# Designed miniproteins, single chains, continued (5), part 46

Each design is a single chain, and the fold is of that chain. pLDDT is the mean over its residues in the fold that is shown.

## One batch from the design tools (miniprotein)

Design m17583
Fold by ESMFold2-Fast:
Structure m17583 (fold): chain A 89 residues (1-89)
Amino acid sequence: SKELIQKKLEELKERIAEMLKRLIALNPEDSSLYEYLAESRIAQLEKKAEEMIADPNVTDEQVEEWYNRELAELDAVEKSYERRLALRG
């Protein structure tokens, strides 16, 4: 449903905001880069959400699959940044 897509989009935006906060705390010198990447990711997620809302054939199962995939990608990105910062020290 449209409501499910909007709910999952907001949950992903909150996940990105929390990740951004943690990355800036760990490496404040790259804050502008992290902010730019967060904004770019949010724009991509919003575009995909709009496409899914416009498609009458999108099922709630497909929305959950999209959410789980995007969430897994965010987890991988955060872990990658944390690993790169650890290697700098």
Scores: mean pLDDT 86

Design m17584
Fold by ESMFold2-Fast:
Structure m17584 (fold): chain A 70 residues (1-70)
Amino acid sequence: GPMTAMDKALERLEKVALEILNERLAAAKDSAEQEAAVAAVQRAYHRVAETLDPSWSEEEIRAALLAELG
């Protein structure tokens, strides 16, 4: 069937979360920092997904993910 507004918002969330993860992996100095970055972004992703508004832009999603990451 056609994509819902929520399906589109989840695609934006996945895209932005992957962008943040790639930025953090590029900045990581060792494998421990890489593992910590993956775990932190996964936790932030799940928390934002639970409260995701289908009207949120990529900018609003990025702000929500960064808030969960500290």
Scores: mean pLDDT 89

Design m17585
Fold by ESMFold2-Fast:
Structure m17585 (fold): chain A 62 residues (1-62)
Amino acid sequence: MAVERLNQFAEEAKKLGDKEAYEKLNRLRDIAEQAVQSGNEDAARLILEHAEKILEEAKKKK
């Protein structure tokens, strides 16, 4: 779930033309995937919250 939502956030940032946000969101997706694989659901949730703020800033610039 967290990884799928991060993929959606990255896609939205790409559509907004914010390449920096897109790159940051892709990196957070990879880290969240590793956290889920290691059973660290709390880390995945915190990463998702951080990603939401990145996307929020990208939308604010538009």
Scores: mean pLDDT 79

Design m17586
Fold by ESMFold2-Fast:
Structure m17586 (fold): chain A 107 residues (1-107)
Amino acid sequence: LSREIQREVTSALLRMESTVVEQTAKSLNSSNSQEVSQQSERMSRILEELAERLEREGAPEEAVRYLREAARYLREASKYASQGDIDGAKKALLEAARYLRKAADAL
């Protein structure tokens, strides 16, 4: 069924994004913190929109909740990065990546 294929594609994309977020956490420093802040805020909005769409399409409630948690941690990462709190931003990015993988697994 096309619905199952769409869920598999979304799951794969979330796993890829989790890897990108983890790599961003590893490369985060004072010289790129403002760029990471802006990117994290943008990604948070994208994930919130994705969660709303998946909820309307009847996706598992756990997947929707995990996506909203990932978005929340990306907002925290954006805030910490904008303040120059590199350690706080790294921890928030790693939590976001963890929730992205949980969302992918719940789909």
Scores: mean pLDDT 88

Design m17587
Fold by ESMFold2-Fast:
Structure m17587 (fold): chain A 95 residues (1-95)
Amino acid sequence: SEEEERRKLLIEAEATLGMARMMYWVLTNLEPEVPEEKKKELEELVEEMDALVEEIRRLYEEGAPLEELREVARRLEEVYRRLKELVKEINEKLK
């Protein structure tokens, strides 16, 4: 149902943000060799993801159509891909 898909999108968005926050925490707290500039880039991406998840939550609570939630979820996935690429770059330089 549309309601189940809307709820699923919110849950998946929250989970994606949780994974991003975990990666950020590990790299900023457990990896002293990560440059401060890269830590700031990670922070900015996590903040952008947080704002997008808040937007999905508001749309969900306001009863917005599934397609509006999907549009914001696509933007969230794009930012998450950029974050994963940055994490990969950082990890390759730490080896």
Scores: mean pLDDT 88

Design m17588
Fold by ESMFold2-Fast:
Formats: structure tokens, C-alpha cells, sequence
Structure m17588 (fold): chain A 111 residues (1-111)
């Protein structure tokens, strides 16, 4: 419960940092590159080490935890839409991105 609240706070702070940042600043661009690189690394590890069913279940758990996060909500909607279209690979990759973001936020709050 306390850990879940810290993860929600971390997600909110991440979103607010993006809204308040100058998108043209070198510092903001470097931060985005480093974050996207870490998300991609976690995502690739998840896709190599977990089944489709495990990835989807974990993505649903993070979506429930982070219902109010606009990025997670958009990714969940996109993954569900890919499944409806029979685009199973794209759906899986999108679920894995949700899990990667969730794991990144968990890493930040465990310090």
C-alpha cells in the first residue's frame, strides 16, 4: 500500500516534469534519451524472459495501479486496440512497454 502510493507519486512527478520542461533544452532532451534507453532495455529483457500471458497480466496490474496516468492509459488503450485488430505482436510490445515503465518507477522508489 505505501509502496503503491510512492509509485503513483513517482508517475505523477514524471508527468509533471515533462509538462514543465522546456522541450528545446539540452538537459530535457538528454533526460528523455536516457529514460527511453532504460525503458527499451527493460522492455527487451521482459520480452526475452516472460510469456505473452505474464506480460499482459503484469501490464494490467500496472494499469490498475496507475489508472490516472495519461501515458499508461494511452498505452493500455493502444494495446487493447492492437489485440482487437489481431496484431498480437504489436499488442505484446505495447504491454511490455507498460511493464517497463512500471518497473522503472518501482526502481526509482526503492532507493
Amino acid sequence: SAMKEKIREAARERFLRRLKSDPQSPEFQERLKQENKRIQEIKEEILKTHSKEEIKKKAEEYHELLKDDPVISLLKAAADFYEKLGKDEEALETYAEIVAIGKLLEEEVKK
Scores: mean pLDDT 85

Design m17589
Fold by ESMFold2-Fast:
Structure m17589 (fold): chain A 66 residues (1-66)
Amino acid sequence: MLSDEEIRERLERAIEEGERLFEEGRLQEAKMVYMLTAKEAEELGFEDIAERARRLLEEVERALAE
C-alpha cells in the first residue's frame, strides 16, 4: 500500500499536471484531472487537497462556460 505521504505527493503532482493543461488551453483535460483528483482526495481523507482541486475545477468550468 502507498503511504499517506506518497499518496499526497501523487495528488499534488496531479494538480500540477492539471495546472499545466489549463495554461496550455487544454481545458477539457484540465477539468478531468481536477475532477478525478478532487474525488480521490475526498475518498482518501485529504480534505485540503480536495478543496484545492475543487477550486481549480471551478476555475476551469468558468473558463469552459465562456
Scores: mean pLDDT 84

Design m17590
Fold by ESMFold2-Fast:
Structure m17590 (fold): chain A 75 residues (1-75)
Amino acid sequence: MKVIEAEEVVGESASGLITVRGTYEGEPVSAIVDAGGERGLVRTSAESLRPGDEVEVRIPATGKTVRGTVQAVGG
């Protein structure tokens, strides 16, 4: 399974979207994660990931782990 390790939470919305910064395969990445929903990863900067990839986002600062499919990559 492909894993993004979140090192910090940059922002959290009232709708349950969490913006994190972390790493994927040693590369710095950002991600927007739907921690309250069934779809895990709304958007990521990780260029080695593609839409449709199954990912796990670990967010130790909040105790949350979100699993789901990459919806979008890039800006």
Scores: mean pLDDT 78

Design m17591
Fold by ESMFold2-Fast:
Structure m17591 (fold): chain A 78 residues (1-78)
Amino acid sequence: ETEEELREAVLKEFEELKKNKDYTGIANLLESLRKLGYEDLAEELEKRLSEEEKAKVEAAGKKQKEVNEELAKRLAEE
């Protein structure tokens, strides 16, 4: 029940992010799913992306990770 509801909610969010070309949002969603143990669902979502979209999501994910790491560093220093 709960897992099926989660899957449907995630699919809706994924399709909306894809429609808006929010590749950073998609990258974050996939990473969150993997961290929570929903790797199969994350792989299913990746299969819904074209090769071009996958490349953009991967690039956005790498950039966001670098930005988040630098931001965390800057928040810790003065």
Scores: mean pLDDT 76

Design m17592
Fold by ESMFold2-Fast:
Structure m17592 (fold): chain A 96 residues (1-96)
Amino acid sequence: DIEKRAEALRQALLEATEAAIRALKEGDYETAMALIGAAATNAKRLAELGAMTEEDLKALEEMVRAAEEHNERVGEFARRQLEEVKELARKQEEER
C-alpha cells in the first residue's frame, strides 16, 4: 500500500514537472506556477513517506532550472519550492 502510494505520487510529480516545463516553453507562466506548486506538493508527500529518490529530486531541479531560464519571478517561486522540499526531506532523514 505505501509502495503503491509512493508510485502514484511519483507519477503525479513527473507529470506535473513535464507539464510545467511545457507551460514555461509556451509562455504560460500562470499555469507553470500552478504546476510547479503541484509538483512540489507531490514531492513533499513523497519526502514525508521517506520515499523520495535522487531521481525525483533531479526532476524537480530540472524544472527549477527551466523556470529560471524562462522568467525571473517563476524561477524564484520554483527555487523556493525546491528549498522547502529539500528541508522537509532533511528533517524526515533526521527523524529516522
Scores: mean pLDDT 85

Design m17593
Fold by ESMFold2-Fast:
Structure m17593 (fold): chain A 86 residues (1-86)
Amino acid sequence: EKEKEEEEYKKGLEELREILKKELKLDEETVEKIMELLERYLKVAKEIAELLKAGKEVPEELLKEYEELKKQMEPIFKKLLELSAK
Protein backbone atom coordinates (compact mmCIF):
# COMPACT_ATOMS: atom_id res chain seq x y z
CA GLU A 1 0.00 0.00 0.00
CA LYS A 2 2.67 2.58 1.04
CA GLU A 3 4.91 1.69 -1.93
CA LYS A 4 2.04 1.94 -4.47
CA GLU A 5 0.98 5.34 -3.09
CA GLU A 6 4.58 6.61 -3.35
CA GLU A 7 4.89 5.40 -6.98
CA GLU A 8 1.57 7.06 -7.96
CA TYR A 9 2.67 10.24 -6.14
CA LYS A 10 5.97 10.36 -8.07
CA LYS A 11 4.17 9.77 -11.40
CA GLY A 12 1.73 12.58 -10.58
CA LEU A 13 4.60 14.96 -9.82
CA GLU A 14 6.34 14.03 -13.10
CA GLU A 15 3.11 14.58 -15.10
CA LEU A 16 2.56 17.95 -13.40
CA ARG A 17 6.16 19.01 -14.17
CA GLU A 18 5.53 18.25 -17.87
CA ILE A 19 2.24 20.21 -17.81
CA LEU A 20 3.93 23.24 -16.21
CA LYS A 21 6.82 23.17 -18.72
CA LYS A 22 4.90 22.25 -21.93
CA GLU A 23 1.36 23.66 -21.46
CA LEU A 24 2.05 26.69 -19.23
CA LYS A 25 5.40 27.30 -21.04
CA LEU A 26 7.27 28.06 -17.82
CA ASP A 27 11.08 28.09 -17.70
CA GLU A 28 12.96 25.28 -15.87
CA GLU A 29 13.85 27.40 -12.80
CA THR A 30 10.19 28.41 -12.27
CA VAL A 31 9.01 24.81 -12.76
CA GLU A 32 11.53 23.44 -10.21
CA LYS A 33 10.55 26.14 -7.67
CA ILE A 34 6.84 25.32 -8.14
CA MET A 35 7.52 21.57 -7.86
CA GLU A 36 9.46 22.08 -4.61
CA LEU A 37 6.62 24.15 -3.10
CA LEU A 38 3.97 21.67 -4.29
CA GLU A 39 5.85 18.63 -2.94
CA ARG A 40 6.22 20.31 0.48
CA TYR A 41 2.53 21.36 0.45
CA LEU A 42 1.35 17.84 -0.43
CA LYS A 43 3.60 16.28 2.23
CA VAL A 44 2.22 18.57 4.98
CA ALA A 45 -1.37 18.07 3.73
CA LYS A 46 -0.89 14.27 3.82
CA GLU A 47 0.51 14.36 7.38
CA ILE A 48 -2.49 16.45 8.54
CA ALA A 49 -4.95 14.12 6.74
CA GLU A 50 -3.35 11.01 8.29
CA LEU A 51 -3.48 12.54 11.80
CA LEU A 52 -7.17 13.50 11.36
CA LYS A 53 -8.00 10.03 9.95
CA ALA A 54 -6.34 8.42 13.01
CA GLY A 55 -8.34 10.70 15.36
CA LYS A 56 -5.18 12.49 16.56
CA GLU A 57 -4.75 16.20 17.23
CA VAL A 58 -2.93 18.17 14.51
CA PRO A 59 0.00 20.23 15.92
CA GLU A 60 -0.41 24.02 15.52
CA GLU A 61 3.01 24.17 13.78
CA LEU A 62 1.76 21.83 11.00
CA LEU A 63 -1.45 23.88 10.56
CA LYS A 64 0.55 27.12 10.29
CA GLU A 65 2.98 25.59 7.77
CA TYR A 66 0.01 24.25 5.73
CA GLU A 67 -1.67 27.70 5.64
CA GLU A 68 1.60 29.43 4.63
CA LEU A 69 2.25 26.88 1.84
CA LYS A 70 -1.40 27.11 0.71
CA LYS A 71 -1.06 30.90 0.29
CA GLN A 72 2.15 30.45 -1.74
CA MET A 73 0.44 27.80 -3.92
CA GLU A 74 -2.80 29.79 -4.53
CA PRO A 75 -1.63 31.46 -7.80
CA ILE A 76 -0.46 28.06 -9.13
CA PHE A 77 -3.79 26.39 -8.21
CA LYS A 78 -5.65 29.14 -10.10
CA LYS A 79 -3.60 28.48 -13.26
CA LEU A 80 -4.17 24.70 -12.94
CA LEU A 81 -7.94 25.25 -12.51
CA GLU A 82 -7.98 27.40 -15.68
CA LEU A 83 -6.34 24.49 -17.56
CA SER A 84 -8.91 21.96 -16.24
CA ALA A 85 -11.89 24.25 -17.13
CA LYS A 86 -11.44 23.43 -20.84
Scores: mean pLDDT 75

Design m17594
Fold by ESMFold2-Fast:
Structure m17594 (fold): chain A 119 residues (1-119)
Amino acid sequence: DEEIRRLIHEATVKMTSAAILLIGLEIDLRDASDDVRQKLANARDHLLSAIRHFDRGVEYAKKGDYKKAIEELEKSEEHLRKARDELSTLGEVAAPVVEAVQESIELVRKIKELLEEKL
């Protein structure tokens, strides 16, 4: 229980860091090609969706609805992977954001595994 709370806090911090880094990358690449700007927009939409699903998963976990919590965390992880895949095509300039998103995926997976033990 305490471990799950700690991991939720770490995942929240990491997703927030990814969002801040992505905003910085969007500013740096504002004059880039339409393809690059579209990939950044897609990554942002996926990251925001991941955060929303993560927040719902956390709320279900707080209520003891671990099955619904896991379902929401799976959706969060899917959106994080899609954000990572979009950003990974941009090369080295996106590496810090890709790293933060990858760390977020690992934390969400770990939270899911611990919640599955409660089923």
Scores: mean pLDDT 92

Design m17595
Fold by ESMFold2-Fast:
Structure m17595 (fold): chain A 83 residues (1-83)
Amino acid sequence: MVEPMSFEELYQRILDEIRKAQEEGKQELTLTLEAETPDEMRRYEEAAIMAGQEAGWYAEITREGNTLTVRFYSPEALKKKVA
């Protein structure tokens, strides 16, 4: 049976990737997620935003067909660019 990944599972996966990047001293991370349905796309978008907020990073979302590209940015990295 084709079941879209649960919000909790997706949220934890994205959060883990952000935290891994933070441990490596990175200030940004790009994830590409593919959705088979509009509902799955929306779930990915919401999970990515919430995971970013929990990790203290900003999420920039770009949609291309069924592909969601999310750029996570450290707030500290953004402070230097906003004058």
Scores: mean pLDDT 75

Design m17596
Fold by ESMFold2-Fast:
Parts: C-alpha cells; sequence; structure tokens
Structure m17596 (fold): chain A 100 residues (1-100)
C-alpha cells in the first residue's frame, strides 16, 4: 500500500467516525477501512470493556496500520461522548471540550 492511499483512507475514516451517531456506526466505519477492520473486530469482542484495553489495542494496531491509532482515538472519544463505553463521566450539559 502507498502512504498517500493510507493517509486518504485514514482521513476518510476520521470524518465518518465524527459523523457517526452510534456505536454500530463507529464499528462499521472501522470495519470498512482495511487498516482498522481487525481492530474493529477486536473492539466488538471487548464490547465496551476496560478503557485501558481499548488503548492497548489501538497502540498495537498502529504497528500494522500507520494511522490506525489516530482513527481509534477519535472513535474511542466518540464512543465516550455517546455513553457507549464505561467512561462514566457524562457531562450532561455543556461541551466537555470547554474543560481544556
Amino acid sequence: MSREEEIARTQAALEKVRAAKSYDEILKVLRDDPATSLVAKLLEEMDGRDPLTVEALAVAASFFAPGALGVFQVAYDKMLEEGVVEGGLRDDDPPFRDLR
């Protein structure tokens, strides 16, 4: 694979993840990208388990698919916003981002 093709796929995946409204949609985006499809399957098997495990999986994915870590981080952040993973702290009102 070329680096340009991989960057293009990663950017497309990032935009689709940001547009996703559910965990299933996030998984579909990750599954449709060849670079992250294996990671998507492993995430399904973990079923919103321990966040540390998801991070470890994303790091591992970066070794066989450059850019996969970035896509996974965005997907994980999106899953936290949707309340799908065990992240717990739901900012039930104003934008979580204002904290930074």
Scores: mean pLDDT 58

Design m17597
Fold by ESMFold2-Fast:
Formats: C-alpha cells, sequence, structure tokens
Structure m17597 (fold): chain A 82 residues (1-82)
C-alpha cells in the first residue's frame, strides 16, 4: 500500500541519517569521508523527492526507484571504501 511504501521510504531516510553520523565519527581519511558524505546527502535528497511524489500520486513505482537509488549509493560507497 501507499502507507507501507511511505514507511519504507522513511526507514531508508533514517538509515541514511544513521550512516552519515557513523561516517562523520569514523577514523576514515578525511577525503574518503567527504566523498561518502556527498553520496549520502545526494541519495537523501533523491529519496526525499521520491517520498513526496509517492505521497502526492500513490505511484508505488517510486518505491522501486528509491530502492535502485539506494542500491547504487551503497555500491558507490563500497567502492570509495576500497
Amino acid sequence: SKNQGLIFLEAMLGLLRMLKTVIERSDLPEEVKEKILKVIEETEERIRKLKEELEKTGDLSKLEEALKVLKEALKKIKELEA
């Protein structure tokens, strides 16, 4: 349902906020932190917009799009940590 999709998107945003705090407090090199934080912030903005679109339209394809955005972000973060 639309309401379940909205709960899922809010959970994704909560995960990204937690990840941001963890990275900011980590012992990673500053240049790596800055790159990861930028990916997280860009991903948060994209998911926030998709949540607003789902709220307005009820289009569950926005949830699928958010999952793809999150997967791409996590892959990029993993590559930056290597």
Scores: mean pLDDT 86

Design m17598
Fold by ESMFold2-Fast:
Structure m17598 (fold): chain A 66 residues (1-66)
Amino acid sequence: PLDLDTMLELVLMSVNREDLEDKFRAAFTDFATLEAATLADIKSLGVSPELAERIYEELQWYLKLR
């Protein structure tokens, strides 16, 4: 199974924003928090609406794989 850190790395790599990994790890410390995350939660981390939507979609796909 994918661990949380690897999943966040792969998601952020897919949108070319690996610089956000530490911020996302600080905001989403476990899978339950990540699974409950809304688009608004991702936007609150200081990303554009368009990027937040892309990250949200990628997270949903990776969460299905665990």
Scores: mean pLDDT 80

Design m17599
Fold by ESMFold2-Fast:
Structure m17599 (fold): chain A 70 residues (1-70)
Amino acid sequence: LAERASPRLVHHGEWPAAGEPVRAILAETPDGTRVVVVTGADPALVAAVRADLAARGLTITGESSFTTPA
């Protein structure tokens, strides 16, 4: 349940845990570019996380990767 909004809490974190339906990793490069990678076995949950990230201004880059438009 709270996991659906987890990317908002994982601005500087990651939780690659076995058995989770979705994992999100946020990384920031030295130039300030932020990249979020979202993966999971549940396509509906992954889609919900994607929609949440897009609503926050993040864009998809390649396969399951997001960067802030900044």
Scores: mean pLDDT 47

Design m17600
Fold by ESMFold2-Fast:
Structure m17600 (fold): chain A 71 residues (1-71)
Amino acid sequence: MTVRASGPVDREQILEGFKEAVEKHRAHPPEDVVLTPFEVAGAVGLGRLGALEDAGEEPPEVLEIDAVAQS
């Protein structure tokens, strides 16, 4: 149905992007802010930004942004 080119990587990609963004923000606050985990997933060519948002996969993106903001 959705993107299944890499199987569970869709969810794993979001989690990986989340951790990567958190680490990136810890290393440098405003140096090179990561936009969103959706942008990372889009670069991989999995669900793309529109596909993830259209499917209603907002929680992982919101969690990513919220984690950075609460930092």
Scores: mean pLDDT 49

Design m17601
Fold by ESMFold2-Fast:
Structure m17601 (fold): chain A 80 residues (1-80)
Amino acid sequence: MTLEEIKEDLEIQIELFSALENGDIEKAEELLKNNPKLAYADFAKELIKNLKSDDEKLREKAKEAARKLKEGYEFILEVL
């Protein structure tokens, strides 16, 4: 895997978890469909399930988990 491929994967991860942080389920599902081998795809699917819940606290926790993971990927991208 090249450094450019790593950066591209990180940018897709950032976009995915940014969509999840904002509750944009449609965009998150589209990104997962177009990137089936994406790392943490199963975790992102779990967050989508939680975002579709009628439990507001569960939705807010899913958004916070997405935000923290996004921030982690942004940090990695900044140091590459």
Scores: mean pLDDT 83

Design m17602
Fold by ESMFold2-Fast:
Structure m17602 (fold): chain A 73 residues (1-73)
Amino acid sequence: SLREEALRTGMEALEAGEKTPEGTAAGAAAVLSAIGEIFQGELAPTEEERRRYEELALRLAREGLERAKELAA
């Protein structure tokens, strides 16, 4: 599911960033952003709106993963 992929990607961001404080912060932000958007999706009144939030969660997790990699290099 998009939700599971977003959370997995966020956790990968946390792992990718772990070698620096800046990378760790970026990874943590990726996970928290994904969780926040997933939570908004659960509160959404329609299935279509929930899907949009899950898609946003995955996008933010992927962006956060790339940021964490940059900051850990």
Scores: mean pLDDT 86

Design m17603
Fold by ESMFold2-Fast:
Structure m17603 (fold): chain A 61 residues (1-61)
Amino acid sequence: MSAEEVVEEILAKNPGWKVVAVLPLPDGYLIIAEKQVGDETEYRVFRADDGDKEVKDLGPW
C-alpha cells in the first residue's frame, strides 16, 4: 500500500480530517490526522500495515 493510497482511504472514511504527518515504518505507515472542532483541535492516529487491506484507527492521540 502506498502512502497516497493510505491517505486517500483515511480522507474518504473521515471527512473533515486533515493528514498532518505520515511516518514510514518497516512494515507500513503511521498516520496522524487533525480536525478542527469548534475552538479545539482533535488528533487521531491511524496505522496501515503491509499486507493489510484496511487502515486501522488507533483512536485519539
Scores: mean pLDDT 76

Design m17604
Fold by ESMFold2-Fast:
Structure m17604 (fold): chain A 84 residues (1-84)
Amino acid sequence: MKTYDFEEAWEEISKIDADYSVEALKKAFPDSVIAKAIPEDATELDEETFKRIFEALDKVSPNPDGKVDEASFVGLKAGLSTLK
């Protein structure tokens, strides 16, 4: 099973980042660790905001080692792509 470190994940996420990415994630994953990790004043998915989301996903994984599994990361990318 592939895992993503922060640099690999950010390289992919930065290609789909937009001003509404934070709002899209909150709508896609309400009451989730993703939504809770986003700062209240964040309007775009910058590197600092993404790092908080990444760390939150890692902490709830079965093996928190500074990486997220492919399934969790694919889910995050799907949330970003469902902008509304």
Scores: mean pLDDT 70

Design m17605
Fold by ESMFold2-Fast:
Structure m17605 (fold): chain A 93 residues (1-93)
Amino acid sequence: VKTTDLPEVVVKKVAEKGSPSDEGAIASVIVTAPKTSKNATLTATAEAAGSTSTSTYTVPAEPATLVADVTLPAELIGKEVTVTGKGTVTETE
């Protein structure tokens, strides 16, 4: 398999209340995967305020935009946080 690191994305976001069923705050970052010759697996990790979340998606053979969400403590709702997104694209052999 071939693994390619995507450029790091750093954004400042105001942490929002999650959906009505969620008790935490959410901050999001967008990671864009380039076009691949085959469907690839994109693994995206988002980090903010010491919290981290990793998501894995299958990327079609076209450029894809992935939103990576980090769940944060509820006390951060309405506070500005720095969200760092990193991704890797792994192409099947």
Scores: mean pLDDT 67

Design m17606
Fold by ESMFold2-Fast:
Structure m17606 (fold): chain A 71 residues (1-71)
Amino acid sequence: ERERERELLERIRRAEEELKKLAEIIRENPENIPEEVKEKIEEYGRVIGEAAAIAREGREREAIELVARRV
């Protein structure tokens, strides 16, 4: 169980990093990306960022629960 939680936390961290890269691409090419898609990416970024912060505080199960509820 603990090992599984570590894997999920690493996936959350990687998702956070990938979403930050996507946000940068959108910022550089705002005209080519539909507003609806930008809003959705922004929402996912907020959820992943919040989950990553919660995980850093040692509340790993809460972080996993947050991602599972939103995804």
Scores: mean pLDDT 72

Design m17607
Fold by ESMFold2-Fast:
Structure m17607 (fold): chain A 91 residues (1-91)
Amino acid sequence: ELPEEERKELAAEHRELYEEKKEELEKLKKYGDELQRLHEAGAPEEELAEVLKKVKEYADKVVGGEEAKKITEALMEELGLSEELREEILK
């Protein structure tokens, strides 16, 4: 029930972080958008992995390491990256 309310609460928390970390969030959005475009274009998984490393870097700066890892792992699953590339990204 009320998944939309939960999304609004998460969005409010992210807006608070945004005010403190606007530049890092802009970079995160830029690399996230690039990752999405490359994925839709059928780019090689190695190219997706390189952009995802940037997404992880800026996510860590915006939301901290634990949440950044969660975001990165979710994106790796969505992109269907190999275990070898996942290990390389997470190190």
Scores: mean pLDDT 75

Design m17608
Fold by ESMFold2-Fast:
Structure m17608 (fold): chain A 100 residues (1-100)
Amino acid sequence: SEEEKKWLKEQIKILKTVVEETERLLKEYPQLRDQIVEDFRKDVGFTLSIILGYAIKVKAPKELIEAIQKAIDVINDPNASFEEIVEELRKVIELMEEYA
């Protein structure tokens, strides 16, 4: 629906903004990297969980659902780097933009 497309575009903007702000914070405060990355994991993980629930409900393409699930799995992996999380998140954003 029109409202669903607006919401999806808003989520894309939020995810892009969170990545950009986190990259800025990591440059300004490299000594706080672990705390900044932990906060990023929590915020993005929560947002992706909501997006996943929505994607399943509206029967979004399997590729998008699988990409979101994979991104959540990487976020929940304590051994995954910030760069690995951003790579998976980029794939989710690209697929969301194609779907929106």
Scores: mean pLDDT 88

Design m17609
Fold by ESMFold2-Fast:
Structure m17609 (fold): chain A 84 residues (1-84)
Amino acid sequence: MTLVATPEERKELIEKVRKGEVDKIILEVLVKDEEAENKAGETVREIYEIAKQQGKKVKVTVTEEEDKETGAKKVIIEIELEDG
């Protein structure tokens, strides 16, 4: 899933997390500017708060690479939700 996308895609992801329909989430973020990085952080924070309220353990792994087409920083965020 690429989080350079619309508010709609973010909303769908958050709803799936609230419903317990996903236990592993992979977000690919092309960091063109600080706003893109901030939006990624906000989404991760919201997922963390929802999981915490559900009594789940959250594991986050962040990998950085360079996007070969644009030269921009690409961040891959893997979020694993486990029973606490």
Scores: mean pLDDT 72

Design m17610
Fold by ESMFold2-Fast:
Structure m17610 (fold): chain A 94 residues (1-94)
Amino acid sequence: SFQKKIKDLEKKIKKNPDDYKTYTDLGAAYQQMGQYQKSIDYFQKALDLNPDNVDAYRGLSQSYKNMGDDDKAAQYRKKAIDIAKKSKDSKKKL
């Protein structure tokens, strides 16, 4: 169940509070449960730890869209695209 998955992820965060991937997974799990504000809070925490986390920007875009905030959804979608492009372009310069 998603409740069990969330409990397991919360235990992982207590053991390693700087694991941005676990915060991203919590954001996704809360989004699947329709708890969009908690989803946003966890994706923002993941970005505080890793500002280049494309998955967290995509998650924020989807959660804001589900809450009816189309402007913020578009803003975070654009950030996800820009970061993904910069990662690819950096690999081409060598």
Scores: mean pLDDT 84

Design m17611
Fold by ESMFold2-Fast:
Structure m17611 (fold): chain A 56 residues (1-56)
Amino acid sequence: VPVEKLPPIKLSEEEVRALAEALLSTPVGEVSAKMMVIALRVEGSDEAAEALERAI
């Protein structure tokens, strides 16, 4: 595995659902979920970001 760059984050549908449920279980869940989508897009993990955005 190259040490120069972390690979893009890839999430399965089950992982996206579990992450969305975990984020939305807190009083700030909607804000946390939106921040996570932005973070995933910045990291270049657009596919995971889109999946999470749809799960919200």
Scores: mean pLDDT 70

Design m17612
Fold by ESMFold2-Fast:
Structure m17612 (fold): chain A 93 residues (1-93)
Amino acid sequence: MLILEPPVLKKGPDGRYQVIVTVKAETDVDMVTITFKSVGEGKTVVQTQSAKMKKGETITASFVLPEEAETVSAQAYDVTTGETLDAGTVKVP
């Protein structure tokens, strides 16, 4: 089982926002896929990261958003069990 914390936005020196997500594993996970999806100005950008996790392990994943991004969502998916966690959608200021 995975625990997905709410996404955190940070502004970089180039004016772009970075989204950061923290995932904790309550069991051994052979592969977790973290998917970021940004939407803005009619454009969708998707970025995926994958990791193997051990019971009790915590990982962080980050994605630098395009300047035109209006919203970003994050999702964690356990490829072995089909468990999906949605962190929700965050509006970019």
Scores: mean pLDDT 80

Design m17613
Fold by ESMFold2-Fast:
Structure m17613 (fold): chain A 88 residues (1-88)
Amino acid sequence: GIESVSAKKLNDRTVEITVKTSDGKEYKVFVKVNDDGTIEVWSSSPDLEAKVEPTKIAPGSTAQVKVTVTDKRSGSKAEVTVTLTNPG
């Protein structure tokens, strides 16, 4: 299952999330605001699913985005809120 999640801001448009599992392994989830304002999220592992809310940020706006990470093997979930900016 998921033991911990921690978010690191790489820049105003991109956040890196480190996911630690109970077996001592670490995985990465990335969240990025695209030029059209849509939020893209992806995992370094096929065993992790990530979802974001909201899915879009208006041009010139900053939003708090909730990221939900699910470990598909155990069904465990963790949430973290990150701040992302769409520069317009």
Scores: mean pLDDT 83

Design m17614
Fold by ESMFold2-Fast:
Structure m17614 (fold): chain A 75 residues (1-75)
Amino acid sequence: MEPHVDLSSLPPELREGIERAGERLASALNAGDVEGARKAAEEMVRLVRSSGDPEAEEQMRRFAEGVIRIAEERA
């Protein structure tokens, strides 16, 4: 099952930060930039961690892990 991240539980400021990091992640993946994709995914996890919500953090970590794995397999 693909991980689903429900961002509606997060403050608007964190959602905006995650959306911007997600755009950087998509750009890095399209460019074949594995390191850029990793950094963007790690930023998303860091932003969610700052919310103090362990469920949201776990969901984002699973998403980041999956994306990094795909990026590395394609490199």
Scores: mean pLDDT 74

Design m17615
Fold by ESMFold2-Fast:
Structure m17615 (fold): chain A 69 residues (1-69)
Amino acid sequence: MLTEEEREKLREILAKLKETGKLTDEEIQEVLRIARKAGMSDAQLASMEAALRANKVQALAALHDLLKL
C-alpha cells in the first residue's frame, strides 16, 4: 500500500508530466521504486516502464492506475 508521502511524490511527477509532456529517467526510476514497494510484479513493472517511456497519454494512464493502489 502506498504511503501519503509516496502518493504526494506521484502527484508531483504527474503534474510535471502534464506541464512538460515528458518524464526524466530519474522520475521514471522514482515511479518504478514506488510501484515495486506497492507490490507490483516484475512483469507489471516492465509494462509500467514501457508506458511511462511511450508517450504522455500512456504515462498519464500508468500514473493514474498506480495512484489507485
Scores: mean pLDDT 82

Design m17616
Fold by ESMFold2-Fast:
Structure m17616 (fold): chain A 89 residues (1-89)
Amino acid sequence: SMRQELLEKQKELSLEIIELIIEGKPEEEIKELLYKMWELAAKIAGVSEEEQEKLKPEVEEKMKEIIEELKKRNLPSVEALIEREIAEA
């Protein structure tokens, strides 16, 4: 189903985002994947493309906050969970 395909893509993007954060990749690369994650979440929730476009400025602002929060977290505290997810994916 389309919903199942979108959920699978969300899982893949989640793992990629976590990997980029652990590797200390540039904020711009992390932001790009978080934006794609938000688009997929909106599609799963049935949010129209017009509504998605209206929300883009707020989403971009929120993504900056999320990236700052993730960078402030002790990344080593999450590494074991990330390695487990990648191994099981």
Scores: mean pLDDT 67

